# Ledger of designs, part 36: designed miniproteins, single chains, continued (2)

Each design is a single chain, and the fold is of that chain. pLDDT is the mean over its residues in the fold that is shown.

## One batch from the design tools (miniprotein)

Design m5233
Fold by ESMFold2-Fast:
Structure m5233 (fold): chain A 71 residues (1-71)
Amino acid sequence: MDEEYVKLAKEYADKAEQAAREGNVIDASAYVLGLAVILAVAKRDPNVSEEAIKKIEEYLKRAQDAVDAAE
């Protein structure tokens, strides 16, 4: 379970960063929103560790920083 959430979060963060680099702020923001939803679901899942949640939070911050830098 942990690995699936972390993997999905990484994919969304990578896509957000790529879209931000291309100047596609709308798509980048959509990926950040999707990552925020992944984090919210993971936090509510008792089978997800705090370590995995922290990793997802790091990916979300990375994606948000990329979008903010592109605006």
Scores: mean pLDDT 82

Design m5234
Fold by ESMFold2-Fast:
Structure m5234 (fold): chain A 88 residues (1-88)
Amino acid sequence: DELKEKAEKALKELRERLLRLIKERIANPAAYPALTQETLNRLGVESLIPEELIKKGEESEDKEKYYKKAYEKAKELLEELKKLEAAS
């Protein structure tokens, strides 16, 4: 399923970018002033939403609906993270 693969890829990119920025912020808290610890924690928690939607898609007959929602949510979170990184 192409939508599942896109959702999984977007979620992976989101998680890898979050981990990189968390590590960089631990090393230098001033590196990304627009990325607060609270925002990074929130984005980490919200990354569970597309993960749960992928799981629901696997168990559901309406797979496309859940995979599409997972992809859109992962993409939304990734775009927010990129904008906050760029604003720093």
Scores: mean pLDDT 84

Design m5235
Fold by ESMFold2-Fast:
Structure m5235 (fold): chain A 100 residues (1-100)
Amino acid sequence: SSEKLRELLEEEIEAMEELIEILKKLDVSKMSELEFLVWKIDIGGMGTLILNLLRKLGAPEEVLEELEKEIEKIAKAKTMEELIEAAERAVEIAREALEE
């Protein structure tokens, strides 16, 4: 049902928001390239799940395209600042789409 999909989407958005707050507290100077890659994969996976849930809920194509661009930015992020910025924008797009 659409109600259950909306609940799952709300839970995934909240989980992504919590992970973003964890990333903000990490000491980047002690982070390896492999550790950074793992965080990108985790955040990117959450973004992709949110995108898939929004698609199933019938979100407008424009919204899906905007979210896909932020997921691509997550995958291409070279710094923690770029990763957090793209992740926060993905959450903003998803939250606005859910609450309209």
Scores: mean pLDDT 89

Design m5236
Fold by ESMFold2-Fast:
Structure m5236 (fold): chain A 71 residues (1-71)
Amino acid sequence: DPAIEELEAELGRSDESVEAFLDRHFPYDAERLAEVRAMLAAFGIDLAAPARTLNRGQRRLLAEALTPPAP
């Protein structure tokens, strides 16, 4: 999925925290934001960590979570 690959590449270059990416992608969907935060925390992802410090699997998981399912 090109959108997931592009987002994963952006995450790999960003000093922005995981939480900041979540806030930016879900500015008006507090329920989805809370759901994604809980999921990432359950997988041991530090929401305060800079996105570039995540490993490839964590960045892929985050990119997939930030990409809405196809209609």
Scores: mean pLDDT 75

Design m5237
Fold by ESMFold2-Fast:
Structure m5237 (fold): chain A 98 residues (1-98)
Amino acid sequence: DGEEQVKLLQESLKLENEAKKLKDKSNEEKLKEVEELEKKALKAIAKGDFKTVEEIVEKLRKIKEEAEKEGDEGVKLYVESVLNQLKVLAAIKGYTLK
C-alpha cells in the first residue's frame, strides 16, 4: 500500500529528527548498536534473508524496551524510526514485518 508506506516514511523522518534533538542525552553505545543492527538488516533485506531481518527486529524491540525503562527517549525514538524504515523496505520486497 503506497499511502501506508509514505505515512511510515514520514513518521520515520519525524522520529529520527526528534531522536537527533535528544542525542546528547542518549546512551551513545546503544545508539551505535542500533546503527549497526540497521546496517545488518538493510544487507539482509537486499539478500531476501527475512529470517535474519526478523531476528534483528527482535533485538531492536528489546533495545527499545530497555530504553523505555531507562527513560532514554532518544534511543527509543531512533529504534522506532529504524523499525518503520525496515517495514517499508521489506514491504517493497513483498514481505510483511510484524
Scores: mean pLDDT 84

Design m5238
Fold by ESMFold2-Fast:
Parts: C-alpha cells; sequence; structure tokens
Structure m5238 (fold): chain A 77 residues (1-77)
C-alpha cells in the first residue's frame, strides 16, 4: 500500500511536469517522445529504488500505483 500511494503521487507530479515541458517542444511527435521519455525514466528509476528498499513486492506496488493514473489520463479519465 505505501509504495502504491507513493507511485500515485509521483505519477501526478511527473505527469504535470512532463506536460509542461512537452508544451515547449515544437512538433507533436517530438512532444510525445519527450513526454514518454520523462514518464519512462521516472518509472524506471523509482521502481529500482523501491526494489532496493522493499524487494519485488514493493517495486510491483509502486509500478501499479504509477501506471494506473497515467493510463487513466491517457484514456481521458
Amino acid sequence: MKYYEEGKELAKRVTLEALGGARKVPGDENAIRYLNDVLNNALKENSEKAYKEAGKEGATEFEKGFTEPIERWARGE
């Protein structure tokens, strides 16, 4: 639960920051690439951190918390 909530909060923060940065990138394809790179890097780095702190279970909970808000956002929810 702890890592799930941490993942959710980070997803909100990183998504807002990534969207702000993408708005400054010219061209839709480049903006989408920037957004995906920022989100994927944040997921990877923080999943590795959660794994070191709480093992596979913590990493899995973090990944679930991080990806659920982003998937919901991508669907316009």
Scores: mean pLDDT 79

Design m5239
Fold by ESMFold2-Fast:
Structure m5239 (fold): chain A 63 residues (1-63)
Amino acid sequence: GSMLEQAEAKLRARLQQLADFLASQGIDATVRVERVDDTTLRATLTTPLGTLTETLTVEEILG
């Protein structure tokens, strides 16, 4: 897979871990990861309290 594919998988896994933790605290959380362009991903975390959105580059995600 491409570096973008690796970054998407890594980001999704990290956000899912956070969502699972929030669920253990009684907070329902939905994770979405979207491709913005060939080097950029958008992460969205939706909770009953609101939606958080972060835009990250492949380089920021992979280190």
Scores: mean pLDDT 84

Design m5240
Fold by ESMFold2-Fast:
Structure m5240 (fold): chain A 81 residues (1-81)
Amino acid sequence: MIPKEAAELARELLRASLEAGASPEEATGLALLAIGTALQGALNGKSEVALEGIRRALERARAGDLEGAFKALAEASEASE
């Protein structure tokens, strides 16, 4: 189903977003977008592209850049089509 790495990244993204001051709804939205992006990448043979984008989003969230995290996930979603 969901790659184990993608599930772990989504969990860490949820945690990092909450620590950066995101609301529970915003943090959940980021985690769900990451899971959706990973599934889309897997279905389209672009798993590495999707996971790399999710890793960038996690880096941004850990730096407190929630706007950058959302942007990285949106770019990863587009690139994984």
Scores: mean pLDDT 82

Design m5241
Fold by ESMFold2-Fast:
Structure m5241 (fold): chain A 79 residues (1-79)
Amino acid sequence: SEAEKLLAEGGELAKQGRYEEAAEKLLEALRIEPNNEAIQYAFAITLTHVPPEVARRLAEEALKLNPKSTVLRSALAGA
């Protein structure tokens, strides 16, 4: 699926240390599959490597897509 492709692209960017770009790809994957917990966990972990201001903005956008996600709420609280 397109979401699986974006998850893979995000993973490759993270391996390259390109964490902000990785987080943007994972956010795009969440727009397609907002209830996919694997994408939510990958996104949350990636945000721990992103500057706090950027992490907060991305976490807020992700939480709009799935307001009930405890994973995404924890990501925002940690930023």
Scores: mean pLDDT 87

Design m5242
Fold by ESMFold2-Fast:
Structure m5242 (fold): chain A 93 residues (1-93)
Amino acid sequence: KSILEKLVEIIKEDPELQKLAEEIHKIAEDESLSPEEQTEKILELLKKALELIEEKAKEDPELKEYLSTLSELEKLRLVAIAIREYILEKEKE
């Protein structure tokens, strides 16, 4: 499995991560919020999602090693990509 596929699988297996992914998607589509408010709320939820993912990643040595090579910003970007992939798969169901 690719790193991205492993992250999407972690989201699919964790109800809290699924809830965070759905909340991020809802905020991104909320036209009543300013771009600044959307960015702030999404960043807070991404940080929470990253904490949960890093906890799950402790059980996967390859994923843990890969994440350890990334900056916090790079980790947050990777998590955002994984959440986007999860939502796109869910929308087709």
Scores: mean pLDDT 82

Design m5243
Fold by ESMFold2-Fast:
Parts: sequence; C-alpha cells; structure tokens
Structure m5243 (fold): chain A 90 residues (1-90)
Amino acid sequence: SPLEKVDAAAAIPDPVEAAAALAAVMAELGIAPDAETGKAPSAAEIEAELRRAAEENGVSVAELREQLARQVAAAAEQLKALLAADPSLQ
C-alpha cells in the first residue's frame, strides 16, 4: 500500500534517508518531488544540498537536518491526506 510506504519512509531515523525514501514513493505514484526533472533526489543529493544551504545561510548541517526531519513529517502527513482524498493514487 502507498500509505504503508509513506509510513515506512517517515519512520526512518536518518532525516536524509527518510526524505529520499519519501521522494521515491512520490515518484512511484507519478507525483514528481521536483517538477523540473520529474525525478526523486537521492540521499547523497539531499545531503549535498543541505551542506550547500548550510554554507550559504551560515547555519549548521545539524540544524538543517532537524528542519528536514520536521519537513519530512509534514510532507508525509500531507501525502497521506492526498492519498486518502484520491483513491486513484492508492
């Protein structure tokens, strides 16, 4: 079930791995996490982006990882709501 895949992705302790897993579930459902490329970012690409953003914004990677964990939790809840509202996506 797509709902079970969303829950499994959100349960991953590493927020980078959780974000990558959630993005992969979205891509499998035909919902592109990146509208420009239509591809799910890898964990390595997410980690590289966090490091870039940390340097550009003068914050630590650890702070961005905590923010990413909150974003993954919110995105998982939104995706579960979308799946519940549209049975064609299940």
Scores: mean pLDDT 78

Design m5244
Fold by ESMFold2-Fast:
Structure m5244 (fold): chain A 118 residues (1-118)
Amino acid sequence: VDELIEAVEAGDAKKAAEALKEFLSRPYLTGEEIRKLIEAARQSEGGKRALLQLLVYLATRFPEFAKDLIEDKELQKKIIDFAKSLGINVKNGLEAAIKILETGSLEDIEKFIELVLS
């Protein structure tokens, strides 16, 4: 993750792509890595793309998690209610998650990631 963040901050598209491939190949993320991704998202558009890729990775690599996110009414309600508190009105938890990552503040994105990964 450090190499991905450094490459994104430096604007090195080639290094960022290589680091992102390595990042997406890993089965887990640490809380420190999540915090660094949130900080990168605050500073650059590349960081926001990394968070969107994380969401795509979670949905694709862990289809049961994506299914549970869609079918778990309590988790979906929490995500939708959180999105509504930010002024985002959607009916689907995944759509709410994408909108939060696109439009949310750093603090809101951090709280959202904690909700999804708990």
Scores: mean pLDDT 60

Design m5245
Fold by ESMFold2-Fast:
Structure m5245 (fold): chain A 97 residues (1-97)
Amino acid sequence: MKRVVVTLELTTPLSEQEVLSQMELALDLGSQKLYEAGYPRVLVVDLKASYDPETGKHTLTVEMLAESEEDARKWLELAIQESDIPVTVVSIEVFDE
């Protein structure tokens, strides 16, 4: 198992709390659909949202457990496609756990 930490940037007029709520739902639905489609399970263990008033961007940090970095990247890509909010992947950090 690998712990994967992903940093996402979002461009949306929604509040920090609304971004967190919408992304939590999108990631949960994405996880369900990917599991049903036969992709490896990815478990979201933490989800944090923050807003930077200097840049006007929302930052979302997602911590997950996956078997491999590739499985985490594929799941994230497909989960983001289920979101109604435009999302950009800024960084992906992988730890052996």
Scores: mean pLDDT 77

Design m5246
Fold by ESMFold2-Fast:
Structure m5246 (fold): chain A 74 residues (1-74)
Amino acid sequence: MLGELELLRPLPPEGQELLAEVRRRLEELGVPEEIKEAILSRVELMLQTPDASREDIEREFEELLELAKKVMAA
């Protein structure tokens, strides 16, 4: 995970679609805006990482969603 220069480029269409799906699911679950933004930022960061697969990103989202549910239930 060492990188000399990280470029925050616009995501490719597939990445933008995945972010839109993530946002939709978070909105359907009524996740608070602060938590929603944190999850979206993390997913976006992973989408900009060359070594991250779509499957890895989906798994990370599922783990973040589990954490969000626990935080909301507390």
Scores: mean pLDDT 71

Design m5247
Fold by ESMFold2-Fast:
Structure m5247 (fold): chain A 81 residues (1-81)
Amino acid sequence: SPTAEEAKELAERLKTASPEEYKELKRQAEELGMGLDTVLDNGLDAFTAGSSVKVEGLEDAPPEIRLAAQAMLAVAEYLSK
């Protein structure tokens, strides 16, 4: 199972990710057992509705990267409990 620290590290990398780096980070999240495809493509609404987590400094990031970072931070916060 992924640790909260692993999820936070991936979320921080997403803040500065290029499109190619985003693909690699998504692959790494999948290797940690995070259903990032499910979260982003099929389950993102559930994470967004249930999460109060905010990511500072992502206001100008592409929407896809911003949503991925928020989803991963929500997972990290959940795993920390």
Scores: mean pLDDT 54

Design m5248
Fold by ESMFold2-Fast:
Structure m5248 (fold): chain A 109 residues (1-109)
Amino acid sequence: SWKEIREKNLERFRKALVEAGIDEETANEIVKIIDEALKDANPFSVEDMEKVTKEVTEKLIEKFNIPDEKKLQLYDIVSAIVRMILGGLEPLTDEDLLNIAKEIKKLLE
């Protein structure tokens, strides 16, 4: 089930955020923002994926007061995460997820 794969990938990402040193409350909020944005999205629609990436990026900027100079970097990171959560054929490794989570932690600092 694609829903089961998505839920497993979201949980893997949540764990990576915590391992990178992001507190559990913040990690849960990030995962919730991504999950809510993906709820009605078609993973085979480029337009829907761009819309989801923009929505998640804007919500993270608002929630964590991310400065303007970091917005493009955050968008690129979010794009990679969204594609990973939905990409069932070649999933990212736990090391890849941890490296992405470390970059998010730097953006939140």
Scores: mean pLDDT 81

Design m5249
Fold by ESMFold2-Fast:
Structure m5249 (fold): chain A 78 residues (1-78)
Amino acid sequence: MTQEQAQQAIVDSGLKVTDWLLEKEPELSKEEKLELVKRNVRLAADTLVRNGAMSEEQAKEAEKEAIKRAEEKLEKHE
């Protein structure tokens, strides 16, 4: 897996969780949905770091991008 593929996997994971929350948990606030997305992307990033697919620094940057895209998607739906 390339660094770009690992970063995209974290972003895609965050967006899938965001879509699931919008469909299945619409009563949760934007802030509550975003906290769940943050938890999911952190776990995904930690797993990729543990497996040697990316560094801790790269994982933190991928988490920031994933969270930013999820937040933008949540705002677009409200």
Scores: mean pLDDT 81

Design m5250
Fold by ESMFold2-Fast:
Structure m5250 (fold): chain A 69 residues (1-69)
Amino acid sequence: AKLTFKDVDPDKIDELLRILERAKERGALISYELKGNTVTAEFTNEVVARVAARELLAGGYAPEVEVEG
C-alpha cells in the first residue's frame, strides 16, 4: 500500500523523512522515495498505511492513499 505526499513544505521534508525512516526500522515501511517536493512511501499493508495516513494528517502532512483495485 502506497502513500504519496505532494508539495511537502521544504521545512517539513526532513521531519517527514525521519518519521519514514523510523517506520522502516520498525518493519512498517518497505521503502520511500523523495522526488523534488513529492515523497512516496510503500507500506507493508493497507491497514498500516491507513493508520500512518491518519497520524500524519494529525501532524500536518497531506498523504494520498493509493489502493490498487
Scores: mean pLDDT 77

Design m5251
Fold by ESMFold2-Fast:
Structure m5251 (fold): chain A 71 residues (1-71)
Amino acid sequence: SRIEEIRKKGEEEAQRYLELGRNAPLPGNLDSPEVKALRAQGLRGEQIVLHYLKKAEEILREMEKKIEEIK
């Protein structure tokens, strides 16, 4: 039960970042504070998508670590 709850939360949070990454380079999202900060660092289009993919990956790693701690 607890393991399933941790997995569900982690997967949902990771999916949110994957969706943000997919949508980040779209014109409607270029004015978001997070995308503006990434663009100020010189990141563009595909690099912004990769940034969000790495965030999703980190969330999945944290989820996996939490599950291992309660096995």
Scores: mean pLDDT 74

Design m5252
Fold by ESMFold2-Fast:
Structure m5252 (fold): chain A 85 residues (1-85)
Amino acid sequence: MTAEEIEKRLEELIKNKDVKGIEELLQTVLGLPPEVARLLAEALVNNKLAAVSASTSAAGEVVVTGVEMFTEEEFEALKAAAEAR
């Protein structure tokens, strides 16, 4: 599956609000764990911001270790807190 095919399919799934379709696409194409794929799919469908925690493996591969979902208000509060430090 090419990057262009992934983008087109993802846009169609988001338009249809197909959370399960997005979850399956993320698991199949990006190798994301089911829990991470579900959280990202819900964020995309509900227009929420997602913070993704990632680490680099010894082979230089990026491994997703966690996902947190934020509303726009929660994200702005996090930015304000970071700027105040």
Scores: mean pLDDT 63

Design m5253
Fold by ESMFold2-Fast:
Structure m5253 (fold): chain A 85 residues (1-85)
Amino acid sequence: SSFMQKLLEFMDRVIELADKLDVPQEAKDVLLQAKEQVEKEKDPLRALLIAYEGVSQALDLVPQDKLVDFQNGIFLIHQDMLDSL
């Protein structure tokens, strides 16, 4: 599915951003686990909810000094992905 391919691309870009910003490993681990669950999910809506829950959990693990940059980066990734739909 084109939607599932874009959702996985979104997860990959968020993980790459987490690496670039040196986000704590436990937050990266949450994102990686969410991506693995998205890859195994057949229902697009459930996959989307898993991805958003994973991003939300990762944000809770990011220290304040990196949180704003990470949130802004996720917003820009999301905008780029919407422009390609």
Scores: mean pLDDT 86

Design m5254
Fold by ESMFold2-Fast:
Structure m5254 (fold): chain A 86 residues (1-86)
Amino acid sequence: KLKEIEEQIEKVRKELRTLREEYLANPDNPEIRKKILEARKQLGDLMLKYAEELNVPEEEIKRLKELFEKDFSLAVGYFNLLKKKA
């Protein structure tokens, strides 16, 4: 299950990289912005699920969820820190 979630995380990360390139080419396209927000939400959901499967403490998972709502980049960094400690 962990490996399957990791593969899904990597897939969404690749999609986000492609969407960022599309955004830089056409920053006024609202459809690209919507897709970026959807991919970010999907990545956040997958990272939270991965942390739960690693038996990360509930308080840390709650912090991670709050960070995804406020600061996506910081949330991803925090997730990577939790993954290394687990």
Scores: mean pLDDT 82

Design m5255
Fold by ESMFold2-Fast:
Structure m5255 (fold): chain A 100 residues (1-100)
Amino acid sequence: MEEEKRYELWAKAEREINTLFDNAVKALEDGDEEKFLEYLQKIAEVYRRLADETGDPAARELAEEVEKIIKDYKEGKITPEQALSRLLEARERYRRKRAG
């Protein structure tokens, strides 16, 4: 895939993820844990679609990592704030892999 086309797909995914992440933060501030989980799940779905569209293993890795974050949160192993922190770290690794 050409670099500009790959940038377009990643830019589109990042815009969608930014909206979903902001909505997850708002749900958490409102104490709506169900909406928080819904937004995390949608973030995982966006990364899975990006992986399918680009063939990018980094996008697949992020989808799997977000699913693990959701699982850990549901099992009470991490707080919602820790879930958001782990998601930010995963997104940062994805951006770094895109740049390299």
Scores: mean pLDDT 80

Design m5256
Fold by ESMFold2-Fast:
Structure m5256 (fold): chain A 74 residues (1-74)
Amino acid sequence: MLSAEEREALMEELRAEAERLAEEKGVSPQTRNFLRAFLDHARRELAAHPDDPRALEALESLRRHIEQVIEEAS
């Protein structure tokens, strides 16, 4: 089970990677704003469920979803 601190660190890492990938792919400012809002929502959901044993799986699924959104928007 991931601690709240570990979940927050992984979310921030994912956010940083998403921003970097979006910039490298030339993704529009509108799509980048969407990704920021999406990640902020996901962070709040993870914080609301601190005892979820599937938090790591959820973060990996979120990473794949972000990659797909960026690829579609490029």
Scores: mean pLDDT 75

Design m5257
Fold by ESMFold2-Fast:
Structure m5257 (fold): chain A 78 residues (1-78)
Amino acid sequence: DAVKAAWAAFAEAVRPEAEEIERALEANGGKLTPEIRERLARLAARLADFAAAVAAATGDARLAELAARLRALAEALA
């Protein structure tokens, strides 16, 4: 499955960034600092771009909606 393979590749590429966010959240007792918010905004933007690209390739309306929601989240966190 092309979508599954693309997701696995994307997940591996963002793993170090996700781990850094998790570590920062643990260090700050789960509270959002400006630095954590900025990192989350960047991760949300990358997820939005990925979801939009897959939606465009597949015509999946649910992925297009997810991309829009993730983009809105990234903008709200920035």
Scores: mean pLDDT 80

Design m5258
Fold by ESMFold2-Fast:
Structure m5258 (fold): chain A 75 residues (1-75)
Amino acid sequence: METLTVTFEVDIGDVEKSEANMRAKIAEVAPSLSDDELAGLETVKRIMIQGARRLRARDPSSRDVQTVYLHLKKK
C-alpha cells in the first residue's frame, strides 16, 4: 500500500495562520486518504493548535515552531 507523508508546522507566534495552512494541507490530501486516516489527521491538527494556543497564552513572547511528520496510508 502506498504511504503519504504530511508535515504539520505550528508557529506559536501565528497560530491562526498555522491552523489555516494545516487545514489547507488536509483538504489537499483528503481525496487520497481513508476516513480513519483523515480523522486522525484532524485530531493531530486540533491537539497541536490547542497546545500552541495554551503555550502562547502562558508566554506571549514565544516564537517556537513545532513540526510533526505524519506517515499515512493512501486509499
Scores: mean pLDDT 82

Design m5259
Fold by ESMFold2-Fast:
Structure m5259 (fold): chain A 85 residues (1-85)
Amino acid sequence: MAEIEERLAQIEKALETPKYWVENAEAAGWSEEEKELARLLAEKAEEIRKEVERLREEGTPLEEIVEKATEKLEEAGKEYEELLK
C-alpha cells in the first residue's frame, strides 16, 4: 500500500540527517574525531539506502524492508546522538 511506501520514504528522509549534522559540525568547529564519526554515519546512511534498493529489487516485502532499514538507521543514529550529548 501507499502508506507503507510513505513510511519507507520517511526513513529515507531520516537517512539524510547525518549529512545535515556533518555540515553543522564543520561550522561549529567540531574535533576531527567527531567530524570523522559524522562522515562515517553519512556513509552508513548511504549504504542503508543501497540495501533498501537491493531488497526491493529482490522482491522483499516492503514491511520487511521498512523493519530492516529502521533497525539499521536506529543503530547508526543512536551511536551518533549518544556522542553528541
Scores: mean pLDDT 71

Design m5260
Fold by ESMFold2-Fast:
Structure m5260 (fold): chain A 102 residues (1-102)
Amino acid sequence: SREAQEEALARLLEEEARRLQEEEGWGARELAAFEMAFNGAGAEAVAETQSNLSLEEAREVIRRALEEYLERARAVLEAAPEEERRRIEELVARRYDIPVDA
């Protein structure tokens, strides 16, 4: 089902975001861009297959699209007002228990 696939993608997002924070040292700002990119790539994968993707196939579609979506996400965040960026960063920091402005 679409709901089961969206739940699986949400778990993948959290797992990869925690890895990037713990192993690569990504802060709230970079993780905000990552969440936006992952959600965009994931939505494309779900739409393309009408929610009939295996988790493995979803990972591959996301992997291929992620770099382009990450570039777009960074541009969107950079163009956003400072107050809006800070609000997004605070939400991401709260989700992953990371310091803001790290």
Scores: mean pLDDT 73

Design m5261
Fold by ESMFold2-Fast:
Structure m5261 (fold): chain A 78 residues (1-78)
Amino acid sequence: MYLSDELVEKLLEYIEQLKAYIEKTLPADFAAKVNAVLDELEKKLREAVENKKSSEEILKIIEEGEARLQALADEYRA
């Protein structure tokens, strides 16, 4: 309750804003890769809330999403 409702809603708003920013900032091919990761993260977060997952499980989904985005950032700089 405490983290899942407020945190997930705020994170979903942030993801939508970030997707728009990425489309304006990155080359189209790379923007598509980043937005695919963000779409998967959004889907997992919505499913976690619907399935009444714990705050700890939601945080783990966020952490895994961050790791995937970091891997893409490292690939882009290589």
Scores: mean pLDDT 76

Design m5262
Fold by ESMFold2-Fast:
Structure m5262 (fold): chain A 89 residues (1-89)
Amino acid sequence: SALEAAEQALYDAHAQLQTVLAQATQAVNASSDPAIKAEFDKLLKDTSARQEALGDAIRAAADKVPPLQEATALYEETIARLKALLAKL
């Protein structure tokens, strides 16, 4: 079903995010560049607020597919931003 596909996509994106986030956290913590640390911190803060809003939207929605797809898109955007940060290190 569309719902099962959306849930699976979110699960897969979350698993990828956890892996990339762990890699980025380790690399940023090893860096002596305060600009990289500031960029990483801002990225995490911006993403956390959007994740909270999407969690609320998923719980409230009668059709859960659109907010699940938005959550997947946010995780994919966050992964791309973390990979771009890693490429600077």
Scores: mean pLDDT 88

Design m5263
Fold by ESMFold2-Fast:
Structure m5263 (fold): chain A 66 residues (1-66)
Amino acid sequence: SLEELNKQAGDTAAGMGAKYVEEKEGVPAEGEGIGGTLTKGVGLVKSPKGTYKAVATSSGLELTKI
């Protein structure tokens, strides 16, 4: 579910020393994800190393640097 994905993204961000910002409306993924699937973003992860878009894919939740 979206709630489970948001929790997973938040937990992952915390492990990276980052902040997760949930998007109230899903952010479209740029380009094709791994395996050619278009996916909708679930939020942004802001870290000292940069900002990442959290994207749901066929392989689970992935972070793409922007």
Scores: mean pLDDT 56

Design m5264
Fold by ESMFold2-Fast:
Structure m5264 (fold): chain A 80 residues (1-80)
Amino acid sequence: MRAAEDGRRAGEVAQKGTLEAAVGGAILGTGAGFEAINDPEEARRAYEEAREGALRSRTPIGRQGGELAARGAENMAKAG
């Protein structure tokens, strides 16, 4: 049945969206991660890429992760 397969795929997409949001949040919330990146521009690009991935998510939490990544990148630009 196509409906059953569509449901399974929707679940997998939701799982990926949740993981992308968690990764985005971890990148923003981890001071150790920031310090591990000695290049502030590289850290900013990592946040921007995490934002793009999260914003492509269908879940609201994935989009929130993208917004947090965008704020992180903006704050880093202002700090420079």
Scores: mean pLDDT 53

Design m5265
Fold by ESMFold2-Fast:
Structure m5265 (fold): chain A 63 residues (1-63)
Amino acid sequence: MFTLVVSVRELAEAAGVSQATARRLAEELVKEGRAQPSPTVPGAYEIPVEEAEAIVREMRERA
């Protein structure tokens, strides 16, 4: 499974939401087991490439 390392800023830009909203939603995805905090890049998240589009769409819908 390929994983993308994305920052909160990159998620916010992709979803068209604020960085505060992107951070909150990323934390919810981590609780759901759909994203993980990056072990190598502080403040970034690891997201499966195959689910990246669905995750961005959900962020837009929840914002």
Scores: mean pLDDT 78

Design m5266
Fold by ESMFold2-Fast:
Structure m5266 (fold): chain A 68 residues (1-68)
Amino acid sequence: MVQELIEERERAKDPKYRIEAVDKALELAGEVADRRDELSDVEVTQAQSALLSTLDDYLRSTTKYNGS
């Protein structure tokens, strides 16, 4: 789960895969939330950081045109 979120973060840097990476990251984030008690604090933090980075790249790519 956490490692897969990190992989989707890297994939989201490529516009070709960005939408798919965001969709997969949100699905994986749901799995992390469901199994939070089975994860270490470090793993939860890594998952949150990867998700936020993926979403940030997506939002910046979608709002760039509307900022003018």
Scores: mean pLDDT 77

